# Designed miniproteins, single chains, continued (4), part 76

Each design is a single chain, and the fold is of that chain. pLDDT is the mean over its residues in the fold that is shown.

## One batch from the design tools (miniprotein)

Design m14795
Fold by ESMFold2-Fast:
Structure m14795 (fold): chain A 66 residues (1-66)
Amino acid sequence: SELNKLINRLIALKLRIIGLEFEIELLKEKKHPDAEARIKELEKEIEELKKEIEELEKKIEELEAK
């Protein structure tokens, strides 16, 4: 059950990154006046989510190795 919870969390985080990447592309396309600043905020959020994903992937690997 713990492994399944981690896998589901991993999927949820990956989907969240896709949503944020889509928002960045919309900001680039729309030439929003605050686009550069907003894109930097979204890139930071993606970076933090990627770190959480790396930690989850390591924990999943450790659980699968047993």
Scores: mean pLDDT 84

Design m14796
Fold by ESMFold2-Fast:
Structure m14796 (fold): chain A 76 residues (1-76)
Amino acid sequence: SKEELEEFIKRLEERIKELKEEIKKLEEEIEKLKKSDSEEAKKKIEELEREIEELEGIIALLEGFIGYLKKILEKL
């Protein structure tokens, strides 16, 4: 039903919000690590940057899927 689709979209939007909060925490960790000039800190920054890229990719896919679902909803 239209109502079930609206509820599903809302759950996906909540998940995107959670993923964006996770990215923010990783960005804050990177900023702390940037104050260190150690090779260990540099490696950890690269690892966290890769994790952020993966999360941003997931968000982009979810946003695309939500856009598709919203177009279906407009036709109902």
Scores: mean pLDDT 89

Design m14797
Fold by ESMFold2-Fast:
Structure m14797 (fold): chain A 108 residues (1-108)
Amino acid sequence: MLIRAVAEYLLDQGRYDEAARYLTLGLEKGEISVQEAADLLARILERMGAPKELVDKVRNATSLTPEELEKLREEVIKWLKEKGAPQSVIDAVERALDVLLEKKREEE
């Protein structure tokens, strides 16, 4: 999966906003699964210094109900704002969570 490889490369470079955008693109194109997207997003948050409990919640996002995933989205965005993350990172992560929620609703 070329898009996944690019997202992982950007993550390794500390380019979290671009990593999250490529993650979203891969998820939208079906080149990245919902579970792979959850794992990559959890790794972005972990590299940014998120608490283990929040990282574990994101990694297990596929096991959550849509209502629980909506609450997780709010928790992640709140943490990013409290940490003083750049607006580009907040916007990219928020969009990744929105697309992941949409894909989760389509999951059988």
Scores: mean pLDDT 84

Design m14798
Fold by ESMFold2-Fast:
Structure m14798 (fold): chain A 92 residues (1-92)
Amino acid sequence: SMETVREFGEYLASLKKEGAEIEVEVEGDTVTITIRGLSLSQLIATALRAIGFSLDGLDIEVKIEGDTLTITIRGLSEEEIQVLLELLESGK
């Protein structure tokens, strides 16, 4: 839902304040978010939070490789993608 996407985007934007480097790629209805610059404990916490959002109805796939966390969200509307991108640009 739009509210779940907004809450997730706000959470990710808060990670930028913690020093996270976030890269976003959009392909159709799929958004791939690559997160770097976090400690291992912060990456694990972020992965668990993303899994929590998947239980709230987002189609989320999470992958941790070394110091990199990749989150893939599928089935998003164009409006949901725009909200997510705006929140990630804000860098709160």
Scores: mean pLDDT 81

Design m14799
Fold by ESMFold2-Fast:
Structure m14799 (fold): chain A 57 residues (1-57)
Amino acid sequence: MLEEIREALEAGDRERAIELLRELGLPLPVAQNIVRDGLEHSPEEAVRGVEQWLASQ
């Protein structure tokens, strides 16, 4: 899952990245914010954001 998210972001596939985060149970606004940060900064930041959200559940 995290590797697929990284690959989607590296490809610039925002829709796929959001879909993958939603499959993990992230709320849509959180998924959109993480994907935006990953595309604007790095896929690494998006993966880190997902890991932090999952750790908070």
Scores: mean pLDDT 81

Design m14800
Fold by ESMFold2-Fast:
Structure m14800 (fold): chain A 65 residues (1-65)
Amino acid sequence: MKEELEREIKVALGLMYYALGKLLLEKRNDKEGAAESLKKAVKLFEEAGDEKSKEEAEKKLKEVE
């Protein structure tokens, strides 16, 4: 189904942005870049309906803001 594939792609992209946000925060101390990547992850997880991953990304975003 197209909707299922779109959801899977959004989850995968959300995970990539979440990982990038964590990397920028932990290795580069780039709080601005981390916040931007984490905001993208939150949006992607929200669009995918992945509440748990969205909550984790939101918690991490609060740490950088």
Scores: mean pLDDT 81

Design m14801
Fold by ESMFold2-Fast:
Structure m14801 (fold): chain A 82 residues (1-82)
Amino acid sequence: SDSQIQQQANDMRDSAQQNNSPDGYTGAGTLYFQLGQYQTAIDLYQQSLSIDPNNTTALRNLSQSYRQLGQQQQSQRYDQQA
């Protein structure tokens, strides 16, 4: 259910912040993306990239999140970096 995904997303975000984990931030972002919370997902993917700028999963997911918000130019920029 969406409530279970929301709880998992919040837990993973908090764990990523505590552990400074790029994969944790990317994972949390993906769960927020599944909930349609694209701006929150973007913020978390950007946090992942601030720690690991070569995280291709975060770059691809960031591109997709911008596409969902209709920000085509931002989507293309991150797609090219991946």
Scores: mean pLDDT 89

Design m14802
Fold by ESMFold2-Fast:
Structure m14802 (fold): chain A 103 residues (1-103)
Amino acid sequence: MREEEIARLRERMERHLAEAIAAWRAGRVAEAQGHVGDALRAIREAASLEPSPEEARRFLREALEELAARLRAAGVATARVEDAVLDGEEVPELVFEFAAAPP
């Protein structure tokens, strides 16, 4: 079912987020960046499974806001969601910057 696929993609996002946080704390910033990218891919794939473009955009915004909040809560990045224009439409995008690597 669609809901099961979305749940699996959410689990993938959770795994990559945990790996990103662990990698950043270990000083492996490039690996952390890769895991954030993988989490974003899982979110976009899950959004694409929504029945309408409006629901897909809502899902994407909510998932990106959750990812941003969790990155901030872990202290690994400043993160926010902004609207970007893609093909004449406003699409939510994650803007983030990793905190300085731990010494």
Scores: mean pLDDT 80

Design m14803
Fold by ESMFold2-Fast:
Structure m14803 (fold): chain A 62 residues (1-62)
Amino acid sequence: MEKRAEEIARRAVRQLVDVDPSMTEEELFTAALTALRALGLDEKTARELAKKIAKEVMEERK
């Protein structure tokens, strides 16, 4: 369940950064958090996954 939500949010964040490579880690975190909340994850899990996704996507771009 959580793995699918993480994959969906990660793909959405990657698409955003492909369109606008100047996006900050904080903006990617906000986008991931919004997607995870929309997928029905609780606030704590959504925040933890959003931080992970934003960091990993940002590291992929370096």
Scores: mean pLDDT 80

Design m14804
Fold by ESMFold2-Fast:
Structure m14804 (fold): chain A 88 residues (1-88)
Amino acid sequence: SLDAFIQRVVDRGRALGLSEEGIIAVAMELWLVYKYLGEDAVEKLLDKRLREAGKWSDEQNRRRADVLVASFPEEAEPVRERVLAALG
């Protein structure tokens, strides 16, 4: 489910010390990867994308999220809301 997916990204992102902005950007990207490329693609990218987001500034992660929302609004925007709910 989307909620189980988001919880997994949140838990792993927190363990790696990511900000909310980093977790949101990765969750949005990897949900799109899941929808278009499937679960195996997500498993291969999850740790790499989380580590990369951890090296980026909050501003860079926000810009990434904004590009994803602009390109895939129906898929990406609902992920942001659910990540914020899982973080609170």
Scores: mean pLDDT 84

Design m14805
Fold by ESMFold2-Fast:
Structure m14805 (fold): chain A 71 residues (1-71)
Amino acid sequence: MAEKDLKKLREWLEKAERGELSPVEIAVAILHAAVMIAVLKNSKDPKDQKLLKEYEEILDRLSRIAEEKGY
C-alpha cells in the first residue's frame, strides 16, 4: 500500500513541478504525504524508514512549490 501511494505522490510531484496542479491539488498531495509520514514514523522496519525518507523528501518539495506560488 505505502509503495503504491508513494508512486502516486511522485507523479503528483512531477506534475506540480511542471505547473500542472492547482493549489487545491497541491494541498491534497501535501496532506496525503503528511498522513503517510505520521503512519511510517511509528514503524521500526528498515523498509518503512526508507519509505519515510522518500515521503519526507516529496513533502519538502511540494511545500517549496506551494511557497513559491504563494499558496
Scores: mean pLDDT 80

Design m14806
Fold by ESMFold2-Fast:
Structure m14806 (fold): chain A 79 residues (1-79)
Amino acid sequence: GAELLERYRRLATEAIEALVAGDKEKALELAKEAARVLGEAKRLIAETGDAALEAALRAVEAELRALAEPHAEKIEEVL
């Protein structure tokens, strides 16, 4: 499960960076891929009941929210 979470974190970070750079199309493409990987991670957590993976996902989501907060208006427009 860790590989899905790491891939999600990377893709979501790149999506935010693309949005900050003004590349809305690239941001949306990366955000769609991040959402797909997030869906796979959430499905795995639901199937396995892995509390450690669930806690790790919550930590990643908290980090991404902090990174995205200054750009919330642009993110809402794209997502």
Scores: mean pLDDT 78

Design m14808
Fold by ESMFold2-Fast:
Formats: structure tokens, sequence, C-alpha cells
Structure m14808 (fold): chain A 80 residues (1-80)
């Protein structure tokens, strides 16, 4: 579990870097990877963070409906 959390954080970092550089397709790729690792690690906060990055990347790609869906999933991951 600890290794998966570290991988999730690393993937979130890369997704954010690609998002800043305008490589939105790579941002989606690494955000999806981060979600997978965060879910395996059982960390809802990391899952939510990764979904928010994925949502922002989809907004930049003009996929507004997908962006809104992933934003809702991020909020749901934090609902306790």
Amino acid sequence: MREKAAEAMKSIKKALEYLKNGDFEKAVEYARKAIEKAQEAGHPHLVAHAYRVLSEAYEKLGKTEEAQRYRAMADEALAA
C-alpha cells in the first residue's frame, strides 16, 4: 500500500507538470494512472486529487461534460 501511495503522488505530480506545460493528453494519462494507484492504496484524498486534475485536463481539452463528471467523482471520494 505505501508504494502505491508514493506512485499515486508521483503520477499526480507528473499530471500537474503536463497540465502546466499545455500537454493535456499526457495530463489525462498520468491523472488516470494516479487514480488507479490511489485506489489501490486506499487513500480517498489522493483519489479525489487525481480526479480533480483529470477534470481540469478534460476542461482544457474542451470535454466539458467529462470534466464535470470527474469533478463530481472527486467530491464523492471525499464525502464521508
Scores: mean pLDDT 83

Design m14809
Fold by ESMFold2-Fast:
Structure m14809 (fold): chain A 77 residues (1-77)
Amino acid sequence: MDELDEAEDRIRELEAEGRLSPRAARVGLLVAQGKKALEQGNYEEAAKYAQEALSLDPDDEEAKKLLKEAKEKLKKK
């Protein structure tokens, strides 16, 4: 089973329970979608998801790491 799909489901569950704010849930979902795009080799899409997450929360460590990794994967070195 895809670990990232499980993470997305967990984030939605926490938001529905009121344990996670809608904004925090959106940031988490964008990061999860970006990681999924990265796993699929869609590095440009992964970078866009990471940038969107950072626009909502510029201090999100996972989104920063995702953006850096996606940019590194776009290099031919």
Scores: mean pLDDT 75

Design m14810
Fold by ESMFold2-Fast:
Structure m14810 (fold): chain A 80 residues (1-80)
Amino acid sequence: SMMEEKALKEIRKLEDEAQEKIEEAVEKGDFEKAIEILDELVKKIEEILEKYNLPESLKEEILEMKRDSVKRMKEAIKKK
């Protein structure tokens, strides 16, 4: 749907912006800052999903997938 496409586009933009900040933090050795950025990203994604008129099941599926992705990224950062 158009609303789904808009939500996913906005989420992708946030993910791209977060990725740049995470890469900068990691290059500086600030792993705690990188994790903070990931936590803030999850909160912003949740806000976007609440903002759009998507079916509840779809919102839950997207949020769970994004939370799992963020968890894996945090684990990768912590192992460095």
Scores: mean pLDDT 83

Design m14811
Fold by ESMFold2-Fast:
Structure m14811 (fold): chain A 60 residues (1-60)
Amino acid sequence: RPPREVQLEVLRKLAEAGAPGAEEALRRLEDGETLSIREIAEMTGVSPATISRHLAHVEA
């Protein structure tokens, strides 16, 4: 799994872009939940491939 801080940064960018559910996913990660790329994709409506590319851009 990507580091938590990388997931948080990707979700913040998605929330700033107005993706629905991104703020909820961000809150859950901040509350100590572990979310997979698939779960983040379902919550935000963004494809898993797009999320994976964002994570790869920030960190491998």
Scores: mean pLDDT 71

Design m14812
Fold by ESMFold2-Fast:
Structure m14812 (fold): chain A 78 residues (1-78)
Amino acid sequence: KAEEVKIELAREILSEILREQGRFDLAEKVEKAKTVEEIVDLLRENLNDEEQLKLADEVFLKVVEKIEKDEKLLEIIK
């Protein structure tokens, strides 16, 4: 289902970024989150506003990177 795919993708991207930042504890908690609300609550409880903004920037970069790795999407110009 679309919601399950979105949550899985969010967990994958966020946990990768958090591990790269040395936040292994938060990455593990995000991987175990089952809803978007749980992920948002974890981020609010564990990150300040500056850290949340930095995470948002890194999420944007990771999303672009994953799209770029899909050669099929890059070849389909609409």
Scores: mean pLDDT 72

Design m14813
Fold by ESMFold2-Fast:
Structure m14813 (fold): chain A 72 residues (1-72)
Amino acid sequence: MKPALTHEQVSRGVRAAVEAVPLSPKAATLLANRLMRDPEPSDEEIEELAKKTGVSPETVRAAYDAARAAIA
């Protein structure tokens, strides 16, 4: 059974991601939506999010790594 992330956990994760890498508010919002669905996105999902936000896939991956580390 996949544990659902709370809004507080997602907010904490997004905050850590923004502190680790430069993300726009739009990019942070899209990251929050993805974290609510799956905290371990595929490489294809990372690439898609990068295209939608205008940041590199490496930046998106670093943001996810920081977010996951902050979600306990």
Scores: mean pLDDT 72

Design m14814
Fold by ESMFold2-Fast:
Structure m14814 (fold): chain A 82 residues (1-82)
Amino acid sequence: GIAEKAIELAERALEVALEALREAKTLEAINKAIAAALKAAGARFLAELAKKKGDEELARKALEDAEEALELAEEALREARE
């Protein structure tokens, strides 16, 4: 369902953010990676909560947050590799 997709996407976003954090060489890049990781962790928590409650609106919100977290994580990784 939507909640399960949100969990999977949030977990992927967290993996990318942690890779960005490992490769980050500047304080700015470190801060971006941390922000992405926190967003991903929040999206995952919200998605798991939505799954437990069967709340489809919360699941959609979690999916949107997970998609945003992945975009932020990919930006952080690009910045870390520059």
Scores: mean pLDDT 88

Design m14815
Fold by ESMFold2-Fast:
Structure m14815 (fold): chain A 70 residues (1-70)
Amino acid sequence: MSNAEKLKELVDERMELLNEIYENGTEEQLKEAEELLKKFQEEASKVSNDLEEKIKLLEKLIKKLKEILK
């Protein structure tokens, strides 16, 4: 699988998880998800042209979002 294909899959999974939290989540789950997304955006903004590092950050975010839904 190419890095571009993996990135697309992770972006789609992130979107699905965020939609689930926004539609069905509690107020606490929404706050936690917003905090995680803010931290992800701050970390991603520091990464220039490193696709592998962006994939790693996105995988970490997805793992944490899955933990919120449990």
Scores: mean pLDDT 79

Design m14816
Fold by ESMFold2-Fast:
Structure m14816 (fold): chain A 95 residues (1-95)
Amino acid sequence: MEEKKIEELKKELEELSKKLLEELEPLVEEVKKRGGIPKEFAQEYAEKVKPTLEELQKRIEEAKKKGEIEKLKAEKEAVKVVAEMLREMLEEVLK
């Protein structure tokens, strides 16, 4: 019974990740076209975003292995927050 809910949450996380990548791709392409990724952006990403993404990915993988449905739901919301942070950083670079 709970395995079906975990499979549904996995699909929702995969669909969400795909949708967020599709939304961010035009911004990333625009940054690249304007002369590449600025050093300040790369440094801020490495210090603030990359560690958060790596920790979040570890938590999602652990929650999937343990079948923690509520934790998977919370991590799904966390993915949206990190995507919004990335979007704001990319939009700031494009100013």
Scores: mean pLDDT 73

Design m14817
Fold by ESMFold2-Fast:
Structure m14817 (fold): chain A 68 residues (1-68)
Amino acid sequence: MEEQIERDVLTALGEIYLAIGKHDLEKGDYEGAIESFRKAIELFRQAGDTEGVNEAERLLKEAEEKLK
């Protein structure tokens, strides 16, 4: 029960940071987006959410390319 609740919380936090990163990317805050996507990747990895990791990594790469 506790382990499952912890993973659910990590997934929810990952989705929150993913949403923050997407919003920052749309605003042109590429550094903020990169930071949020990195946090989302770490949270999704801890939760074992492979789909979340893949999506956050794609968006991280997009934000990094925009910063150049």
Scores: mean pLDDT 83

Design m14818
Fold by ESMFold2-Fast:
Structure m14818 (fold): chain A 113 residues (1-113)
Amino acid sequence: SLLAQAQALEDAGDYEGAIALLTPLAEAGDVGAQLRLALLYLALGDYEKALEYLEKAIEIEPSAELYAMLGGVYAELGDYEKAIAAYEKALELDPNYEAARSNLEEARAKLAA
């Protein structure tokens, strides 16, 4: 599959090749490609592109995991109010998502400081 080919490029350290392969799929609405691009851009420190692809994936197929990732990106950017909102959405979809609960409490502590 093209996703398996992208993974092989990532494993080889060819992040530009993986991005080039995944971008047309993501723009065509492939949620798996959008998620892989978001994770690649996070690994590269490109938080703006990571947010773009997470938001595209959430629009098509919202999930607790995607909202938790969105919250994590906002927390890395220091946007704790947006991080809190995203983690709260993750917990609305999955109240037992312990990682989102823990990250929500940390983001609230950062906002209060």
Scores: mean pLDDT 87

Design m14819
Fold by ESMFold2-Fast:
Structure m14819 (fold): chain A 64 residues (1-64)
Amino acid sequence: SKAKSLTEEDIEEAINLASEKAREGDEEMGELARKATEALEKGDIEEARKYAVKIYEKLGIEIE
């Protein structure tokens, strides 16, 4: 999917993947997961997508 078309479910998946990497010691992934979660809680879907894209890119998954 394209970055601007990531669904809330795609964002939640990215958060789960980043949280798993954070448990393995990736502090940057933990920070990205936290920021994406905070954006979703605020209803800021565009900000949440921004962090989800960064998570996917860091995992080697290309999102446009």
Scores: mean pLDDT 79

Design m14820
Fold by ESMFold2-Fast:
Structure m14820 (fold): chain A 75 residues (1-75)
Amino acid sequence: EKEERLKKAIEKLNEAITAFENGDYQKAAELVREAAELVPEYKRLFEQIARDIEAGNPVAIALAEIFVALLKKEL
């Protein structure tokens, strides 16, 4: 179900944001990639965000926060 997939993706993105704030960039990137599998429409963008997170780019986490808001609006 689409709503269930969106809820799981939001959970993964929120976990990724928390992991990034704790300095665990590898875990944060992995969680964003898991979210990408749940929302294939944004897969390419999420994969790019994961790479930027691995590089420690704070702009990537801001984009993840924007996508959390966007996906919540679609529920």
Scores: mean pLDDT 82

Design m14821
Fold by ESMFold2-Fast:
Structure m14821 (fold): chain A 92 residues (1-92)
Amino acid sequence: GQIALDLAKAAIDIAKENGASVSVSSSGNTVTLTLSGLTPTNLIALSLMSIGAELEGVSVSTTLSGNTLTLTFSGLSQNEIDELKQLAKEVE
């Protein structure tokens, strides 16, 4: 639970600091964060953080297309989903 939230917050913070855009969507117990306009350095950093979270047992998948990184979290509680949605809104 906490590692997924920490990863999502770190991703949002990195995107915000670098002027990238963030969007969030949810379906059932799945939350998708889409980060666009990231630098190659930020893409590498976030990909490594995502791998670290997966090694700690977080159900997260990472998809990269150009400068867009998509993080998909699954198996989350409703409270964790709501917290991730609120974190994404803080970027706007």
Scores: mean pLDDT 75

Design m14822
Fold by ESMFold2-Fast:
Structure m14822 (fold): chain A 72 residues (1-72)
Amino acid sequence: SLKDELTEYLSKKYPDVFVDVEVEEEGDIIRVTIYVKPETSKEQRQQIAIDTANFLQKKYPDKTILVSVKRA
């Protein structure tokens, strides 16, 4: 599943801060919510959002990708 792929990608790239990911697919829209540890810096949260959006946009070029990063 897309959730499993993102869990593998994020846990491997950000093992110290990644907590969970939720994925909602609705037509041409993919909504991703990433949960990170509360101590994660703003800069790191922004980088996680950018990396996730790029990963998904490359895989799904015709989809609208919406990424949110939240403190757990």
Scores: mean pLDDT 87

Design m14823
Fold by ESMFold2-Fast:
Structure m14823 (fold): chain A 56 residues (1-56)
Amino acid sequence: SLARRLLKKELGLSDEEVDIVYEAAKTGTSAAEVAEKLGISEEQAAGAIRAVRELD
Protein backbone atom coordinates (compact mmCIF):
# COMPACT_ATOMS: atom_id res chain seq x y z
CA SER A 1 0.00 0.00 0.00
CA LEU A 2 1.16 3.53 -0.77
CA ALA A 3 0.43 4.93 2.71
CA ARG A 4 2.34 2.06 4.38
CA ARG A 5 5.47 2.79 2.31
CA LEU A 6 5.18 6.54 2.97
CA LEU A 7 4.76 6.15 6.77
CA LYS A 8 7.69 3.71 7.00
CA LYS A 9 9.93 6.06 4.95
CA GLU A 10 8.90 9.47 6.37
CA LEU A 11 8.19 8.60 10.03
CA GLY A 12 10.40 5.49 10.44
CA LEU A 13 7.45 3.38 11.60
CA SER A 14 7.51 -0.43 11.72
CA ASP A 15 4.79 -2.50 10.04
CA GLU A 16 3.21 -3.03 13.49
CA GLU A 17 3.19 0.74 14.15
CA VAL A 18 1.65 1.43 10.72
CA ASP A 19 -1.08 -1.10 11.62
CA ILE A 20 -1.88 1.08 14.68
CA VAL A 21 -2.36 4.08 12.33
CA TYR A 22 -4.64 1.99 10.06
CA GLU A 23 -6.75 0.90 13.04
CA ALA A 24 -6.93 4.54 14.24
CA ALA A 25 -8.11 5.70 10.78
CA LYS A 26 -10.79 2.96 10.85
CA THR A 27 -12.00 3.47 14.47
CA GLY A 28 -11.68 7.27 14.71
CA THR A 29 -8.97 7.15 17.41
CA SER A 30 -7.59 10.66 18.00
CA ALA A 31 -4.24 11.87 16.62
CA ALA A 32 -3.20 12.64 20.24
CA GLU A 33 -3.69 8.99 21.31
CA VAL A 34 -1.81 7.70 18.24
CA ALA A 35 1.04 10.18 18.91
CA GLU A 36 1.32 8.96 22.53
CA LYS A 37 1.32 5.27 21.48
CA LEU A 38 3.96 5.72 18.73
CA GLY A 39 6.15 8.41 20.35
CA ILE A 40 5.60 10.89 17.50
CA SER A 41 4.13 14.40 17.45
CA GLU A 42 0.36 14.94 17.30
CA GLU A 43 0.88 16.74 13.95
CA GLN A 44 2.75 13.70 12.55
CA ALA A 45 0.01 11.36 13.84
CA ALA A 46 -2.72 13.52 12.24
CA GLY A 47 -0.80 13.51 8.93
CA ALA A 48 -0.34 9.72 9.09
CA ILE A 49 -4.08 9.11 9.71
CA ARG A 50 -4.93 11.46 6.81
CA ALA A 51 -2.47 9.67 4.50
CA VAL A 52 -4.12 6.29 5.25
CA ARG A 53 -7.61 7.70 4.59
CA GLU A 54 -6.61 9.47 1.35
CA LEU A 55 -4.09 7.00 -0.19
CA ASP A 56 -5.42 3.58 0.86
Scores: mean pLDDT 84

Design m14824
Fold by ESMFold2-Fast:
Structure m14824 (fold): chain A 91 residues (1-91)
Amino acid sequence: YEKIRELLDKAAEAIEAGDAEAALKYLEKLTEEIKKAELTKEQLHELTLRLVALSLLVIGAELDGKLSPEEAEALLKAISEAMKALDEKSE
């Protein structure tokens, strides 16, 4: 789970820095790690909340002019894909 937490932290840092390319790569790796991981209910809950928080960071970064609308859309799509992978693990 530590690798998943590290990828979440790196994605958040990249989003806040306006580095859409790095953020997208971290989110893609995050989705791969979620698909491979066995997650507890507590970890599923934490990860869901952190993905929601990342979505809000993307929106904030777009409003602050750190991300273009196209970059924000791509990042929100990547976060949605991570959330879908997480939903598949909870069933």
Scores: mean pLDDT 82

Design m14825
Fold by ESMFold2-Fast:
Structure m14825 (fold): chain A 60 residues (1-60)
Amino acid sequence: MSKKTQEEAKREAEYEALTVKELAEKYGISEETARELRREAIEEGIEEGMELIKRGVSKL
């Protein structure tokens, strides 16, 4: 029914896996924390999840 939604989720999952690992290693946080921060940023409708994670880590 929703090709775009399924394709978007698939692509995002692949990219997210790479981004989460890279962010976790780069900022010295766990993959779990990186994933949580990224997801929260996206949930708020922020396109720059990476920026939100960076700010969150700084406060952590």
Scores: mean pLDDT 62

Design m14826
Fold by ESMFold2-Fast:
Structure m14826 (fold): chain A 63 residues (1-63)
Amino acid sequence: MEKYTTFKLTPEQKKQLKDGLLFNGYTEEQAEKAIENIEKTKISDDLGKRNVAIVKAVNEGLK
């Protein structure tokens, strides 16, 4: 039985992710959208599936 949870970022993790995205030339609005998409993503307890879901959520937020 597979369990999913909504991924929540700490304030420190949000700041580091935002700073990293801004450094790579993304706008502040794109960084905020990527963070929002990560937090709304349902993720598996399986680390491989979790990483894939996070990457997809970031990519969708940057569009």
Scores: mean pLDDT 67

Design m14827
Fold by ESMFold2-Fast:
Structure m14827 (fold): chain A 80 residues (1-80)
Amino acid sequence: SARQAAARLRILAILFDGERNNLPDSTVEAQVMAVLDTLPLDDQREVADAVLAVLESHKAAFPKQYKVVTAVRARIEARA
């Protein structure tokens, strides 16, 4: 959906801005979670999974982003 596509782009921007500005992982995780919390739970899982899949393909180049999204995905998983 357009909302999921917009959320994916916002999350990617947050992840790369977080690295550029040397923000703590916990701060970046909180910012990503704030975007996901605007979505229904099923959309949260789909968006988190889609972002993780992209970053997993590039984890050697983007280890900080991959680590943060892995933590976010685990938090979404815990929400049932």
Scores: mean pLDDT 84

Design m14828
Fold by ESMFold2-Fast:
Structure m14828 (fold): chain A 70 residues (1-70)
Amino acid sequence: MDRDSALANVERLVTEQGDAAVAAGELTPEQGREIVRLTVEAARAQLDGDSQRYQEYVDQLRRLREQARS
C-alpha cells in the first residue's frame, strides 16, 4: 500500500470511530474532527520517520481527550 492509501485508510477508520463517538454524545462534532486531523497527522509523521512530530501530535491528542472529559 502506498503512503497516500495508508493515510486514507487511517482517516476512514478514525472518522468512523469519531462519528460513532459524536453520535453517542461522547464528543462534539468539532472535537471529533480535531481527533481525526491529529490522528492522520500523527500517522503521516510516523510514515515520514519524524518521531518528534509524531510525539507532538500524540501529546495534542492526549490534551484534547482530557478537555473532552471536562
Scores: mean pLDDT 80

Design m14829
Fold by ESMFold2-Fast:
Structure m14829 (fold): chain A 55 residues (1-55)
Amino acid sequence: MKKPSREEIEAFAEEVLADPRASPTLRAAARTALEASDKQREMAYALLVTAAEEE
């Protein structure tokens, strides 16, 4: 997986938060990715992608 830009992470997280079928866990992961510091953002994004793939 290529390293995502901040804009790509924000777009993906916003799409998850806009989906009414998204689970509470997936929505929490999306919010965490949006709130994460630059150093933590890549890890938060990886968790968000993993959660989305499992649903």
Scores: mean pLDDT 73

Design m14830
Fold by ESMFold2-Fast:
Structure m14830 (fold): chain A 57 residues (1-57)
Amino acid sequence: MKLSNEEKLKKAYEMLVSLGVPEKYLLSLLKDLARKQEIDASDEEIEKFLKEYLASR
């Protein structure tokens, strides 16, 4: 199944949240998961995704 980079980041984020990762570690762990899952997203895209998802909440 081919997901967009944003959908892949969302899935990685949901995984971290389900594991109970504190908000302060989410960015660093999301970047690590993106690398592990070979998500074609830059550090800037990951940071923007997390900023929009958390700050717009």
Scores: mean pLDDT 75

Design m14831
Fold by ESMFold2-Fast:
Structure m14831 (fold): chain A 56 residues (1-56)
Amino acid sequence: SLLEQILADLRSDDPDLVNRARHRILTEGLGLSGGELGRMSRDELIALVEERLREQ
């Protein structure tokens, strides 16, 4: 799923993949503004995506 791909990219040691995941979170409408996303840590975004995967 898209959320699984985002989660894998967020867990990557590659900053380009992490940035791609942040952009996908913004474009897929996970209820976050660009400003909110910019204030969230990588670990907070991982927790958010893991929660959304459990809800599906």
Scores: mean pLDDT 79

